Designed miniproteins, single chains, continued (2). Designs and how they scored, part 83

Each design is a single chain, and the fold is of that chain. pLDDT is the mean over its residues in the fold that is shown.

## One batch from the design tools (miniprotein)

Design m7061
Fold by ESMFold2-Fast:
Structure m7061 (fold): chain A 70 residues (1-70)
Amino acid sequence: SLPRLLSDEEAKKVIEEIEKYMKEKGITDPRALTVAIAVALFAGASDTRPLSPEEIVELAKKVAEELAKK
């Protein structure tokens, strides 16, 4: 299993913030949400410096915006 960097409560908050952001930006592709969350969590787990929940949200937002581009 991948290392757990977030508590269950923190992970829920991260997911909720990313979902709200994508809805507000009009990103309608559910695959973009899933991939953005996966990339952000993978980066947090694999980095030599662990990312905070807030940093993970910001990374996921950036990835979601890039994935929404045609």
Scores: mean pLDDT 66

Design m7062
Fold by ESMFold2-Fast:
Structure m7062 (fold): chain A 92 residues (1-92)
Amino acid sequence: SEKIEKLAEELKEHAEKRGFKVEVEIRGMEVTITIEAPSLEAAIALALKGIGLGLEGFDVEVTLEGNKVTIVIRAENEEELIEAIERLKSTL
């Protein structure tokens, strides 16, 4: 989806401005966001935000490896995926 690709690019730009290094992979209604944080504290904070999305009912898988956080978001529709990515972007 062009809307999801644009939102992924906006997320990447927003995060990079704050010192994160971001890679985004989109596969249908699944988005894999790999973020290298500037510190372990920033990585932990980001991982907790991803977990928070899961607690709000989004299908989210979070992996923390040192300063690297991988967040996989799966959705049933484009609107749900957009909402999840916007929530994540707003916390960075």
Scores: mean pLDDT 84

Design m7063
Fold by ESMFold2-Fast:
Structure m7063 (fold): chain A 99 residues (1-99)
Amino acid sequence: GLDKKKAEEAVRKALELGSEAARLGQEGLDLAVSGKDPKKAIELGKEAIKLGEEGLKLAMEALRGDPSLVKRATGAALAAIGGIFLGEKAIEKAKEAEK
């Protein structure tokens, strides 16, 4: 049997990382669209991708450890994917603004 306590810790961390990834990705994208600080927008976008990838990994680990966590793990995964997407868009738009 898989350790349910370890799965619960993984889903908590995944939710924290996914939420932070989405927040940083949105902040980076808003900054990139404004053109005010392209370098900072790229930094925020890179951090959003990094946190999102780790959050997605932990959400999948949690779901493998305890399938009853499907709702929370799915929420964490969606936030993480959103953070990655927004971070990639922030980097793209900021690089266009640096020209």
Scores: mean pLDDT 88

Design m7064
Fold by ESMFold2-Fast:
Structure m7064 (fold): chain A 69 residues (1-69)
Amino acid sequence: ELQEVFDRLNELTKEKPFDEAIKELEREAKENGDPVLQLVAEIERDVKTALEEIYRGIDLAIERNKAAR
């Protein structure tokens, strides 16, 4: 389940940076089987997409603010 992977990622990020936490999940997936590895890949893609959307939103907000003031 996605929530279970996020909970594990949150635990790992308390002790490690986000990139190291992702690598740790990948290592655990390799040791325990494919389903988690696929889920980690999907999460990585979703996070990347969300980050791009956040940056786009910030850029649009800056442009709007610059035009108004």
Scores: mean pLDDT 67

Design m7065
Fold by ESMFold2-Fast:
Structure m7065 (fold): chain A 64 residues (1-64)
Amino acid sequence: SMEEELKKKNELAIEEAKKAVEAVPGNEQARKLLEEAEKDPENSAKYVEQAMKEAREYEKQLAA
């Protein structure tokens, strides 16, 4: 069903965000956002997007 496809997509997005956060340890804010995404499936997409953004910005700062 379409509902199952959306759930699968959300799970994949959370896994990708988790990998991005784990690749650059120390970003506590991004980890907290991932926890909120897992706890609140209705808003999970928003938290995942925010966590990915936080992880990318943190990685860039470490590279500078």
Scores: mean pLDDT 70

Design m7066
Fold by ESMFold2-Fast:
Structure m7066 (fold): chain A 80 residues (1-80)
Amino acid sequence: MRELILRAIGLALRAIGLLFEADRLPDTPETRRARELAEEALRLAMEALKTEDPKKAEELLKKADELLREAEELLRRAEE
């Protein structure tokens, strides 16, 4: 469980970092979508910290990681 807690904290910090990056970019559809994905990922990471079920935590963290990868790709495209 401790490894899941550390992963959840790491994903939450990554999501917060992406939200700060998005706020510095112009308001475009890509930047807005990236913010939505980062906010959802943060919510899932926080939910993973609250659950006592390791399997549920694992699933939530997997979804959060997928959303963060999509947000990162959108922000990279918005910079181009």
Scores: mean pLDDT 83

Design m7067
Fold by ESMFold2-Fast:
Structure m7067 (fold): chain A 85 residues (1-85)
Amino acid sequence: MKEESEKLLKESENYSNSAISSSQGARDDPDYADQQLALSDKFIAEGQKYKQKLEELGDQKSAKKAQEYIDKAQAAKAANVAALA
């Protein structure tokens, strides 16, 4: 993988992990759920931007891997939201 693609993929992974942590924080402390879920959404959006940059570089394999990180974050958020209901 090119150095640029590795860096962009790592950023997507980092934002995905931050989104998961924020959604878990919403579940762990419901008093701050709205703030934590808003942060989770922001981090998912940032991860999507890095996926788009990978697509613009023509690195479809890394873009697919970035999508896997995003999907994992979205699934974790959905599960934590369901646990709050």
Scores: mean pLDDT 84

Design m7068
Fold by ESMFold2-Fast:
Order: C-alpha cells, then sequence, then structure tokens
Structure m7068 (fold): chain A 55 residues (1-55)
C-alpha cells in the first residue's frame, strides 16, 4: 500500500482540523502519525504540514 497516500491524507485531515478550529483532532492526527510512521516518513509528514500551513 502507498505510504505516500497515507501521509497526504493525514496532512489533508490535519489542515482541515486546524481550519475548523478542532485542535484536539489535529493533535490526535499528529499522535497517530508518530505511532504509525518511521522517522523518515515523519520528516516527510512534517515537511508537508509546514508547506501547507505556510501557504
Amino acid sequence: SSMEEYIEQQVDQFVAAVEAGDYAKAQAIVREAQETLSDEQLDAFYARLEARLAA
């Protein structure tokens, strides 16, 4: 299965949660990613989050 697709979906859900003011959900998404992803995959997740939030 595509881990890239999973990372993209988690980033999209995080951005949607932040835009909705649902910070509890945003924190839960980050926690789930930390439990699921390798260190390299987490670096990619955070890089994509930073890019999306800076836009």
Scores: mean pLDDT 84

Design m7069
Fold by ESMFold2-Fast:
Formats: structure tokens, C-alpha cells, sequence
Structure m7069 (fold): chain A 72 residues (1-72)
């Protein structure tokens, strides 16, 4: 989880998407805090697929959904 989050956040920072990078790290932090590691990893993988496709709006939606789901 942490490694995937760091790699995805670094990729987003390089693309100038610092807000999305922060959302990635927040999702990973919440997943660790709540013990929802597998759920967090699934959301990060979905977000990574959206980033690979260049769909940053889909990545944002996925990350916000993940933060909401894990934080509940």
C-alpha cells in the first residue's frame, strides 16, 4: 500500500497534479489508520489506471470515493 501510494503520488507530482498526490497519500494514511489495507489498495490501483489513461478527473473521483468509503 505505502509503496504503491508513494509511486503514484510521485507520478502525479511530476504531472503537476499535487492535489491528487495529496489525496493519494491521505487515502493510504486512512487505510492504514482504519485497517482497510486491501480496500485502500484497490482504490489506489483503480486511480493508477485512470492516471495511466490521462483521465485525472476520473482519478480524482476514485480517490475521493475511496477516502469517503475508508473514512466511514
Amino acid sequence: LEELARELAARLEAAGEHGLAESVLELARLAEEKGRLELGERYLRRAAEAVEAGDFEAARRILLEGISEIGS
Scores: mean pLDDT 85

Design m7070
Fold by ESMFold2-Fast:
Structure m7070 (fold): chain A 120 residues (1-120)
Amino acid sequence: SKAERLEQLARDVGEAVDEATRLMIELAEKGMDPVEAVKKAGEYLIERVREAARKHGLDQETIDRLVEAARKAYEEAIKTAEDLMKQGKSPVEAAKEAARVFRITTGQGVGDVIREELAR
């Protein structure tokens, strides 16, 4: 059913968010600039969201909205890392907070799209 496909999409996106946020922190712990760590992990998530939406047979408009939600989370996470580094926070602290913002913003944006699709 449509509901089952959207539930599976939500699970696939949640797993990709867990992988991406872990990667952000690991890269920063290994000495990567936290903004670059966020960019690398965020690009991975955007591709995974697109792939999951296509795999579960969503139309192009819905795919574009899910990808846009992930891009907004990506932009907010980058800004968070940049702002914290400018404030003199450690690279690992900046990456951890950017990962938190990324997780919350992706969850909200993707969740909004899924709820709207379930109402159709």
Scores: mean pLDDT 89

Design m7071
Fold by ESMFold2-Fast:
Structure m7071 (fold): chain A 68 residues (1-68)
Amino acid sequence: MTITTDKGIKIELPELPDGKTVLTNDSKAKVYNVPEEVKLEDITIEADLKSGKAIVEILGEKEKGTIS
């Protein structure tokens, strides 16, 4: 699955559960277009798989995203 935010942040995940998930190394996530200081544990995803929408929180800032 891929999540793209309104600011162009891209997150690729092999598996994304519905609801709230904090990224870890076990998530096997690939993250693009984020500042170098951002680590996986700084990223939380709140996914609504039925609507294909997500909220991505990075270092306390929330961004709207779309699941594809």
Scores: mean pLDDT 81

Design m7072
Fold by ESMFold2-Fast:
Structure m7072 (fold): chain A 57 residues (1-57)
Amino acid sequence: SLGGPTPAPLSEEELKVAREVGEKLRRIGDGIDKGLALYKETGDREAGLEKMREVAG
């Protein structure tokens, strides 16, 4: 038992939504990482931003 302070725990419904949102965030994060990597490699800010939009959707 964790005891101690108990902010309202996430419900099962909220956890399901959190998992679904997590998948979307992973895709967005992948897009950002790939765009930043391209920018860092090329110094081309426009290319990096376009790559982020391409991968993240």
Scores: mean pLDDT 77

Design m7073
Fold by ESMFold2-Fast:
Structure m7073 (fold): chain A 61 residues (1-61)
Amino acid sequence: SLEKEIELALAVMNAALAKRSGDYETAAKYYEKAAQISREMGRDDLAEEFEKLAEEYKKKA
C-alpha cells in the first residue's frame, strides 16, 4: 500500500540521518523497522538486506 511505501521511505531516511550523525544504535533500529515494513509488503528479499544493515550498525554502536 502507499502508506507502507511512505513508512518504509521514512524509516530508511531516518536511518541515513542517524548514521550521518554517528548515532549507529538509532540507525540500526530504523533499519530493523525498514526490514519489518518490507516483510509486511511481501518483499522478503528487501527485508533481508535491511536486516543485514541493522546487524552491521549494531556492531558499530
Scores: mean pLDDT 88

Design m7074
Fold by ESMFold2-Fast:
Parts: structure tokens; C-alpha cells; sequence
Structure m7074 (fold): chain A 84 residues (1-84)
């Protein structure tokens, strides 16, 4: 379970946006919050569906909340709400 292996899996998956979200959740669970946000941002770049984007913004907000960055968390929650 290496970060580099998770990156490789996400890049070669037929569903890269989903792969990036999975990798980000693994980093988040390992306490690697900056890496988790980076991978969610990569998933966001590859996601066109507004509902899927909203879910990614909510995940980013949750990571910021875990870091104690409550203003950033609120910002991303509002972004998620805009994409209904």
C-alpha cells in the first residue's frame, strides 16, 4: 500500500476521476490530508457531471474540516450546494 501505487492505479483505470477519488479517500484515512486534497482536485478536473463535482467538493470540505481549516471547509460546502 504505497502512495505511488495508488497514483499508478488511478492513472491507468478506465475511470480516472473515480480512481482519483478512491486514492484521495485512502490518503485521507491515512491522515495525509494535503495529498488527499490534491487527488480530489485531480478528480475534479476530470469530472463534468455537476452532481459528481458536488460530491468531490463535499469530500474536500471534510478533509479541510479534519485539518481544522473551517473557513476552507465552508467554502467547499457552498461550492457543492451550487452544483445541485
Amino acid sequence: KRAEDLKAIAEIMGFPALGYRIAARVYEKEGKFDEAIKWYEKALELTEDPEAKARIYENIAKVYEKQGKLDEAEFYRKKAEELK
Scores: mean pLDDT 76

Design m7075
Fold by ESMFold2-Fast:
Formats: sequence, C-alpha cells, structure tokens
Structure m7075 (fold): chain A 113 residues (1-113)
Amino acid sequence: MKTTPLPEVRAGNATIRGAVLEDATGKTAVIGVRFDAPLTPEDAKAVAEAVRRLLEQAGVEPSNATVVVGGPMTPEGFAALEKALREAGILVTRAASPEEVDAIVDQVASGFA
C-alpha cells in the first residue's frame, strides 16, 4: 500500500490535512479538519469546497473518502459541514479534539495500514 500526504490547506478558520492510501483496488483518503475557533456555517461551506477540490486533485472518489472533524464548533456549524460533505457523498465523523484529528492524520500519513 502506498500513502501520499496531501498538502495542508486553510479554509476559513480551519486547517485541512490528509493522506491518500493507494493499493491494487484503488485510492481512498482520510482527511482531517481542525478548527481553532468555533465553526460557522460559512466556514463549513468553505471547508466542504476545499475538501472536494483536494479529493478531485488526488483522483479520489468522494465515496472513498472519510473526513474527521475536531475543534470548538456549534451544533449548527457541525450540522452545516456534515450536510455539505454528505451531499458530496463524503463520510463525516467527529473526533474528540483537534489534537485527535492531527493524531489520526499523522498515523495514516506515516503509512498506517
């Protein structure tokens, strides 16, 4: 299995990191979204667009991508992000903290199986 780190991108108040995993069956992606300030619905749209562009550039199907989100966020802001990403066919999950998002992405980027 080959692991390729994605370039770090900023969208609104979010930092987006990730890695692509490639094997004989195709490409999957794990993307971490970290917020250092409360997520707004406007930031949610910017993040969803940035994630979609990263996946398109990496050649990853949205259905083969998982987004892990962590940081201070309102229920409304998270709901807006989850809706935007799910409308794009992307699976969204919540991490306990921004530090857990970084840990998950770093494990995947280091060639974690």
Scores: mean pLDDT 78

Design m7076
Fold by ESMFold2-Fast:
Structure m7076 (fold): chain A 62 residues (1-62)
Amino acid sequence: MKTYTVNTSGRASAAVADARLRPDLSLREVGERWGVSPATVAGLLAGTTAPAESGEVALVEV
C-alpha cells in the first residue's frame, strides 16, 4: 500500500507504545486506558496482528 490509514488507528499504536514503556501494566489496563481490546494490544506487541486489518477485535458486551 502506498497510503496507510494507520493514523486513524492511533489508539492501538499508542496503547502498544504505552505497554512497551510501562511493562508493569497489564494488557487489560493498557487497553482500558486507550479504549483498545487487550487482544489487539497483545497481537500488535507480538507482531501477529496488523492494526489496520485485524487489530479491531471489537469490544462487545451484549
Scores: mean pLDDT 59

Design m7077
Fold by ESMFold2-Fast:
Structure m7077 (fold): chain A 81 residues (1-81)
Amino acid sequence: MSEELLKEAEELAKKAEEAAKKGIEDPSVASQSGQTALEAAKRIEELAKKASEEDKEKLLEMARQVREAHGKVLGFYLESS
């Protein structure tokens, strides 16, 4: 597999984590932060389709972690309201 696909996925995951943190800090942007995380997860899932079998599992796990981060942001607001 290409190193570039893993690097792109890593950058997307990092961007999603930053968006999730910002959403927790500022409720007014939580919706936008959640959308950014979902878009990043979907993009990583598309990269997984082009990857080798070994790297595909890593990419799908990264996408899952991004989706979990989004879920935690939503859970924070549901419990804080």
Scores: mean pLDDT 73

Design m7078
Fold by ESMFold2-Fast:
Structure m7078 (fold): chain A 97 residues (1-97)
Amino acid sequence: SAEAEEVVKTLLSLSDEEFAALVAQQRALLEATAALAESLGDAELAALAREARRLLAEIEAARRAGDEEKLRELVERYVEVGRRLDERLLALHDRLA
């Protein structure tokens, strides 16, 4: 997708320090989401957070290897998992309201 291509371009333009900071921020958000899933007993939310964390680690490895094709494939999957996480969190908000 055009979105994933722009994300890949952005990730490749970041310094190692900037990339590490972005990854740390994303990891912290996913850990918070996993903790929320555990507190709610939400197996679907927990599975999505786990998949996103796995993809994030693979994205780190692909960038370090300079594998732009693999990075693009992983970013497409990460964006899709992120969309599903957002939909699930919105549904939980609506259910609890």
Scores: mean pLDDT 85

Design m7079
Fold by ESMFold2-Fast:
Structure m7079 (fold): chain A 71 residues (1-71)
Amino acid sequence: DFETLVRSIADEAERRSGEDPRLGELADKIREALRRGDWEGAIRGAVEALRRLGASDEEVDAVGETLRSLS
């Protein structure tokens, strides 16, 4: 489920926002994009959050493809 996966990424970003304030900002932006039905905005935010959380380029690309296939 697209929304479940994207919300999970936003929740993880919020949990780590004390280490990186941009992650808290991204969590808010992702949730706002989901509320507006802005799936592309939600995907962009989730991808940036994953990179900042330390995901590899390969992992980020794989998740991005999965999110686009679900949206």
Scores: mean pLDDT 83

Design m7080
Fold by ESMFold2-Fast:
Structure m7080 (fold): chain A 58 residues (1-58)
Amino acid sequence: MEELLEAYGEAVVEAQRRLGPDASPEEIKEAARRIMLERGYTPEEVDAALALFEELQA
């Protein structure tokens, strides 16, 4: 659980580096999802990380 959240956070940072400061939050979110898939996480693990991240922001 915490590992998936940390992996998503790292993917967000990498997405921000790739897309630059003008990228929208939606573009960063999509890029972070792709980065996690590239790093060997499953779609189910990516969806779980997103759900956890959204709960922490609520």
Scores: mean pLDDT 78

Design m7081
Fold by ESMFold2-Fast:
Structure m7081 (fold): chain A 67 residues (1-67)
Amino acid sequence: MKKVLLVAAPTEEDLEKAVALLKEKHPDAEVRGVLVKTREEAREIARRLEKELGAEVYLYLVGLSTE
């Protein structure tokens, strides 16, 4: 099954750093980034992406301090 790593962060700086790191560690996986304000928003986006792509989506939360 296709594997997608989704990075969710509240700032472009945090997002860029996390995406670069995951691409380096997982060169065979598709890495995508999304700017979000909350963990709930990140989870909803991950679920939607999983349905659209028919793939396993692994969510990585960076810099999100509120639940």
Scores: mean pLDDT 77

Design m7082
Fold by ESMFold2-Fast:
Structure m7082 (fold): chain A 41 residues (1-41)
Amino acid sequence: SISEKIKELLEKAQKSDGNVEEARKIMEEYKKIREEALKKN
């Protein structure tokens, strides 16, 4: 589900400890999840 994917991304963000590359990947994944949610609205 969307909630599960968001939770997973948040865990990755916390684990990255300020890693710029990892933050970029997380932002990209989050954007994709939001696009999916937008379509369903």
Scores: mean pLDDT 73

Design m7083
Fold by ESMFold2-Fast:
Structure m7083 (fold): chain A 100 residues (1-100)
Amino acid sequence: SVEELIKILEELAKEAEKLIEKFKSMSVEEAKKAAEEFLEKLYEKIKPYLSEEQQKEIEEIIEKTKEELNKAKSVEEVIRVFQKGLHEIGKIVAEELEKL
């Protein structure tokens, strides 16, 4: 249901904010791994609410984000790439929410 999706998104948004703060105390490699693990967890949680087309688009965003994370040389770059990836995923999910 849309209500369940909204609740999941709110919980994930709060978790992402806490993770970004934790990145500041991590090595670059630890931050990259944590960002990648969060994106996979996020996708698994929202996947049941997505169309096949939306699933493919989000999988492509996650793959691209992981490639950019691997190129990051600082925690600040990891945060920037992670936030951009979350924003792009959010745009795809917003299409489902607009059906309200």
Scores: mean pLDDT 84

Design m7084
Fold by ESMFold2-Fast:
Structure m7084 (fold): chain A 70 residues (1-70)
Amino acid sequence: MKLPVEVLEGFLLKHLDVPSEEDARRAAEQLAPLDIDTIAGLLSTPLGISKEEVRKLLEEALANPEKYRP
């Protein structure tokens, strides 16, 4: 399952304390070519929640992309 860069950027800005929108965009562009499972694993530690919880949040973001629209 592939997440759009725009949804990933919004997800990072909403759930992770990133220094700037540019940092969120850069991270989103690096994460976008990865599968959702890998993304969930990478974001688990920064978010302080389990990989399963991150995956659930990413699936919710994919189902409701308007919530993450800039």
Scores: mean pLDDT 76

Design m7085
Fold by ESMFold2-Fast:
Order: sequence, then C-alpha cells, then structure tokens
Structure m7085 (fold): chain A 86 residues (1-86)
Amino acid sequence: MKAEIVEKIKKILDEALELLEKNKEAIAKAEGLSVEEMEELLEELRKRLEELVKKVGELSEEEAKELLEKMEKVKEETKKLLEELR
C-alpha cells in the first residue's frame, strides 16, 4: 500500500533528522560551523524533507518502494559515519 510506504519513508527521514540533531555539535565542529549555523541548516533540511515526502506521494507504488529501500541503506551508512566521528 502506497500510504504505508510513504509513512515509512517519512519515519526514516524523521529519524535521520533526529540523529543529525543529536550529533549537531560534533558535525558543526567537523565542518567548521557554529552550533547556531548548524541549527539553521537543520531547520532548512527539515523543510526540504517535508517537500520530499510530498513528492514521494506523487510516485508510483513501485518507485516509492524502491526509494524506501535506498533510504534505509543511506540511514545505516549515515549512522556508521556519525559513530566514526566520535
């Protein structure tokens, strides 16, 4: 069902944003940004992710399923990279 796939994609994006928020100080330091600049970037990213979820609603069920699978892989890779920054 397309609605379930869209909801899973949204959950992955929300979890990714939360992971970035929890690690914002380490990321800001690594990128040479202030924490305030990182917070502004995270807010812009949040808006972009909301637009992405809307666009996913325009995809076919098969395309949405393929995107979900790719996003799950990106999430795991991002988590590993953030753990390596510690």
Scores: mean pLDDT 74

Design m7086
Fold by ESMFold2-Fast:
Structure m7086 (fold): chain A 65 residues (1-65)
Amino acid sequence: MTAMEHYNLGNALNNQGKFDEAAEEYKKAIELKPDFAEAHNNLGIALNNQGKYDEAIEEYEKAIA
């Protein structure tokens, strides 16, 4: 699967409230494309929805780097 395919799957899972599975797919997108700002941003959203606020902030910061 490509970085974009993992990102799109993460979005579908996140929209279903499957935040843990969504976070895993966003992480796979980032492994394939570390500068994928949208994947970092959406990983932050998924982490925030899990109550992982400090980890969410780190991902938001990476999205704007």
Scores: mean pLDDT 85

Design m7087
Fold by ESMFold2-Fast:
Structure m7087 (fold): chain A 100 residues (1-100)
Amino acid sequence: ADAARLAAWAAAERRRFEEEYKTKVPELQSKIKEAEKNGDYETAAEIYLELGQIYLNRGEYEKAIEYFKKALDYAQKAGNTELIEEAKRLIDIAEERLKA
C-alpha cells in the first residue's frame, strides 16, 4: 500500500514539474523580452539563469549551457560580479553533466 502510494506521488510530482516547466518557460520568455526591451541587463541575466536552471533540471544540458551563456553576457553588461560568478559556475556544472 505505502509503496504504491509513494510511486503514485512520485509520478504526480514528475507531471507537476513538467507542467510547471511548460508554464514557467513561456512566462520567463515574455519577461526576458521586456527586460531586454527596457535595457534591464541585471533582470535579463537573472531570467536567463532561471531558464538555464529549468533546462538543467530537465537534463537538457546543451539548452541549459546556451541560457547560462546568455546570462553571463547580460551579467557582464550589468557589471554584477555575483551574477557573473554564478553564471560561470552553472556553465561549468552543465558542461560537466553533458560530458558524463
Scores: mean pLDDT 82

Design m7088
Fold by ESMFold2-Fast:
Structure m7088 (fold): chain A 68 residues (1-68)
Amino acid sequence: GAVTKLIGYTLSALGDPNLTATFSPDGTLTLQATGGGAAILSSYLEQAQADPDLTATLSGDTLTLQER
C-alpha cells in the first residue's frame, strides 16, 4: 500500500547524506535537498509521479509525498 511505499522512500532517503527525510504521523513524507541536490529530488519526483498510489509536489528544494 501507499504507506509501505512511503516508508520505503523514507529509508532510501535516510541512506543519502544530501537528503533530509521527515515522515509525519499523518502519512506525509517531506524530503529536503542539501548542497543544491535538486537532481536527487528530481529522481525521487519522477519515481513517485510514476507510482499510481502516490502524489508528489516539488517546491524549490523540498519534495512532498503523500498517499493519493
Scores: mean pLDDT 77

Design m7089
Fold by ESMFold2-Fast:
Parts: C-alpha cells; structure tokens; sequence
Structure m7089 (fold): chain A 67 residues (1-67)
C-alpha cells in the first residue's frame, strides 16, 4: 500500500511547498521589520521563523487532508 510518490503527487507536493514558502517569506519579512524597529531580537526572530515554517507546513498538510 505504501508506494513511492506518483508524478502527480510530486507535482502537488511541490505546489504545496511553494505556497508554504510564500507564506513563510511574508512572515519572515514582517519579523525582519520588527527586528529593525528594535521590537524583536534576532534570536527571537530566528525561533519564530522556524516555528512558522513548521506551523505553515502542518496547516497546509491539514487542509489537504481535511483535518
């Protein structure tokens, strides 16, 4: 039952990855602005970027699985 991804599944996974990348990029830009304003440390920004990537990926997967 567990098979390698079909070409169609690979294409969908790549589209999903691009959507996550766009969302993460927008969030990272917002965090970079907060760092420039002195409202957020670079260490906190790095942590939040990692959390956002994980969160966005899980959310996108959840939407595809109707979870």
Amino acid sequence: ITKPLSPEEKRRAEELRREVEREVEAFEKELDELVKEGKLSEKEAKRLKAVKYTSASLRAIGEELDL
Scores: mean pLDDT 72

Design m7090
Fold by ESMFold2-Fast:
Structure m7090 (fold): chain A 68 residues (1-68)
Amino acid sequence: QAEADRLVAEAGEALDKARQSFENGDKEKAIEYAKKAIDYAEKVRASHPNLADGIIREAKKIIEEVEK
C-alpha cells in the first residue's frame, strides 16, 4: 500500500530529525519530531509491526534523554 510506504518513510525521516535536533541541543524540536515519528509508526503498526515498534522505541529514548 502506497500510503503505508509513505508513512514508513515519514516515520524514519521524523526519527532522523529528532536525533539531529537532540544532538544540536534543540530540545523542543527533538521532542516534536520524536512524537511525529511515534504517530507515523503507530499508523503503520498493523502492516509493519517490527519496524513500527523499533521506531517508537528509539523515539521514546530520545524523549527520555531530552527530559533528563
Scores: mean pLDDT 82

Design m7091
Fold by ESMFold2-Fast:
Structure m7091 (fold): chain A 55 residues (1-55)
Amino acid sequence: SEIDRKVEEVVELVKKVFPNLTDEQLELIAELARYWIEHDPERFEKFFENLKKKV
């Protein structure tokens, strides 16, 4: 789905910016990103754009 693809993109960017995060922490971030996409899309977009600038 579109949401699943967006979540995967964020997780991959987070891995590049923060290579020391555990799989458990990455799963929590994926869950938070999914929540923001559905309930706070402006926050998600800002977070996503900021991550892209860090890579």
Scores: mean pLDDT 85

Design m7092
Fold by ESMFold2-Fast:
Structure m7092 (fold): chain A 82 residues (1-82)
Amino acid sequence: DNQREAEALREIAELLRRAAEETGDELLAEAAELVERAAEALAAGNVAEAERLDQEAVEVAGQTPESAEALQRAVAEVGARA
């Protein structure tokens, strides 16, 4: 369900945006924007674009251990809500 998956991505983006605001981590801010755009693409039915944007978010957050861990925590937290 694209709508349910898009909602999960929006929750991940919200957690990443808050973490970026609290820490000043610009990689988390960029990853949050990419995940938000992935959610919009998925809600519009553009699965390929959503996958591309999600992969870019993972690559951006993966540039430091700290931002990579923050992304992993956000994904795990939203997954636990399911």
Scores: mean pLDDT 85

Design m7093
Fold by ESMFold2-Fast:
Structure m7093 (fold): chain A 51 residues (1-51)
Amino acid sequence: LEEERKKALSLLTPEQQKRVEEYHKLMAEAEASPDPEEQARLADRAYRVIR
């Protein structure tokens, strides 16, 4: 739910919030990419950033 997302974000530090934004950006780029290799690389990078 959207409320859960907002609550989770409010518990994060500014640096963690920036990582979440970067994660969403990388995932959007992966979805937009027609190249499956680039999709895999971007998704893997997104996963590392959010941790």
Scores: mean pLDDT 72

Design m7094
Fold by ESMFold2-Fast:
Structure m7094 (fold): chain A 60 residues (1-60)
Amino acid sequence: MKEFVFESDDVLKLTGLALRLIGEVPEAEVTVEGNRVIVRVPDDPELIKKVEELLEEFSK
């Protein structure tokens, strides 16, 4: 599995990212810890790409 960590002080951004990950990548494990969202994704190139695209979208 590949692990991604997204950190933000914006609680709405963290919540929005977590909800979209759960809805769009149900195969991933999503954990919210303080100001971070931790995502563990199966070693599937398509799933990894979806997670990377969501993280990039929320990093703007």
Scores: mean pLDDT 83

Design m7095
Fold by ESMFold2-Fast:
Structure m7095 (fold): chain A 62 residues (1-62)
Amino acid sequence: DTVALVREGEALLQKGKDLYNEGKYEEASKYFERAADLYRQAGVTSLANEAEKFAEEAKKKA
């Protein structure tokens, strides 16, 4: 179910952003990676690439 995968990815992306704002960069990167995986499974490559960029930025700060 593509819609369910996108909604779950959005929830994980928001959780990652919350953790990033708290300075929890290592945890944030894991949530961004999970969001990217769900977007990729849904076939939404553009959103998957954006989530991967967030994960890389979080890893640089961890």
Scores: mean pLDDT 87

Design m7096
Fold by ESMFold2-Fast:
Structure m7096 (fold): chain A 97 residues (1-97)
Amino acid sequence: MTEKEFDAEVAIALLEIALAISKLDKRPPTEEEVRFFVRIAKEAADAAIASGNPELLKETAEVIRDLADVLRSKGTPEAIRGAEELEKIADEVEKAA
């Protein structure tokens, strides 16, 4: 495992924690929380792309899409915008694979 692959695995783990929290939270996310989720997804995407590892790229895209689905299910305008941004990030990751 390279240092870049390790960085990607850590970023993906943090993104998975955020996904788990978003599923458990009964309250719709605030605009600040949505911005935070988009930021950590972008960091995970950038790390996966930098790693050049196809398995990490695939895993990262899947977790980001799952987070987008959860945010869209919350139904607020902020969450829907966040989901759209997450889908664009996932598309970037898939293109890098």
Scores: mean pLDDT 84

Design m7097
Fold by ESMFold2-Fast:
Structure m7097 (fold): chain A 84 residues (1-84)
Amino acid sequence: GDLSLTFDKSSYEAKVGETITITGVASHPNTTITVTTPNGAKFTVTTDENGNFEIKFTPVVKGTYTLTATYNGKTSDSFKITVK
């Protein structure tokens, strides 16, 4: 099946220096979610055995943060977060 992320909110916005918490479920267990910052730096979070995830971070750069999941060579559609 296709790899997908379902987020608890349809959109997320944060300000620089504001901690954001993003929650949801991946279609597959132990899925890697990559967060790409506006300047191209990346960090990863792995979902649990049921695909549940919580991503908590405090952005230091304004712009669009992109979330993409990968599992066994498959890649999800991107989810975008705006930081002002």
Scores: mean pLDDT 85

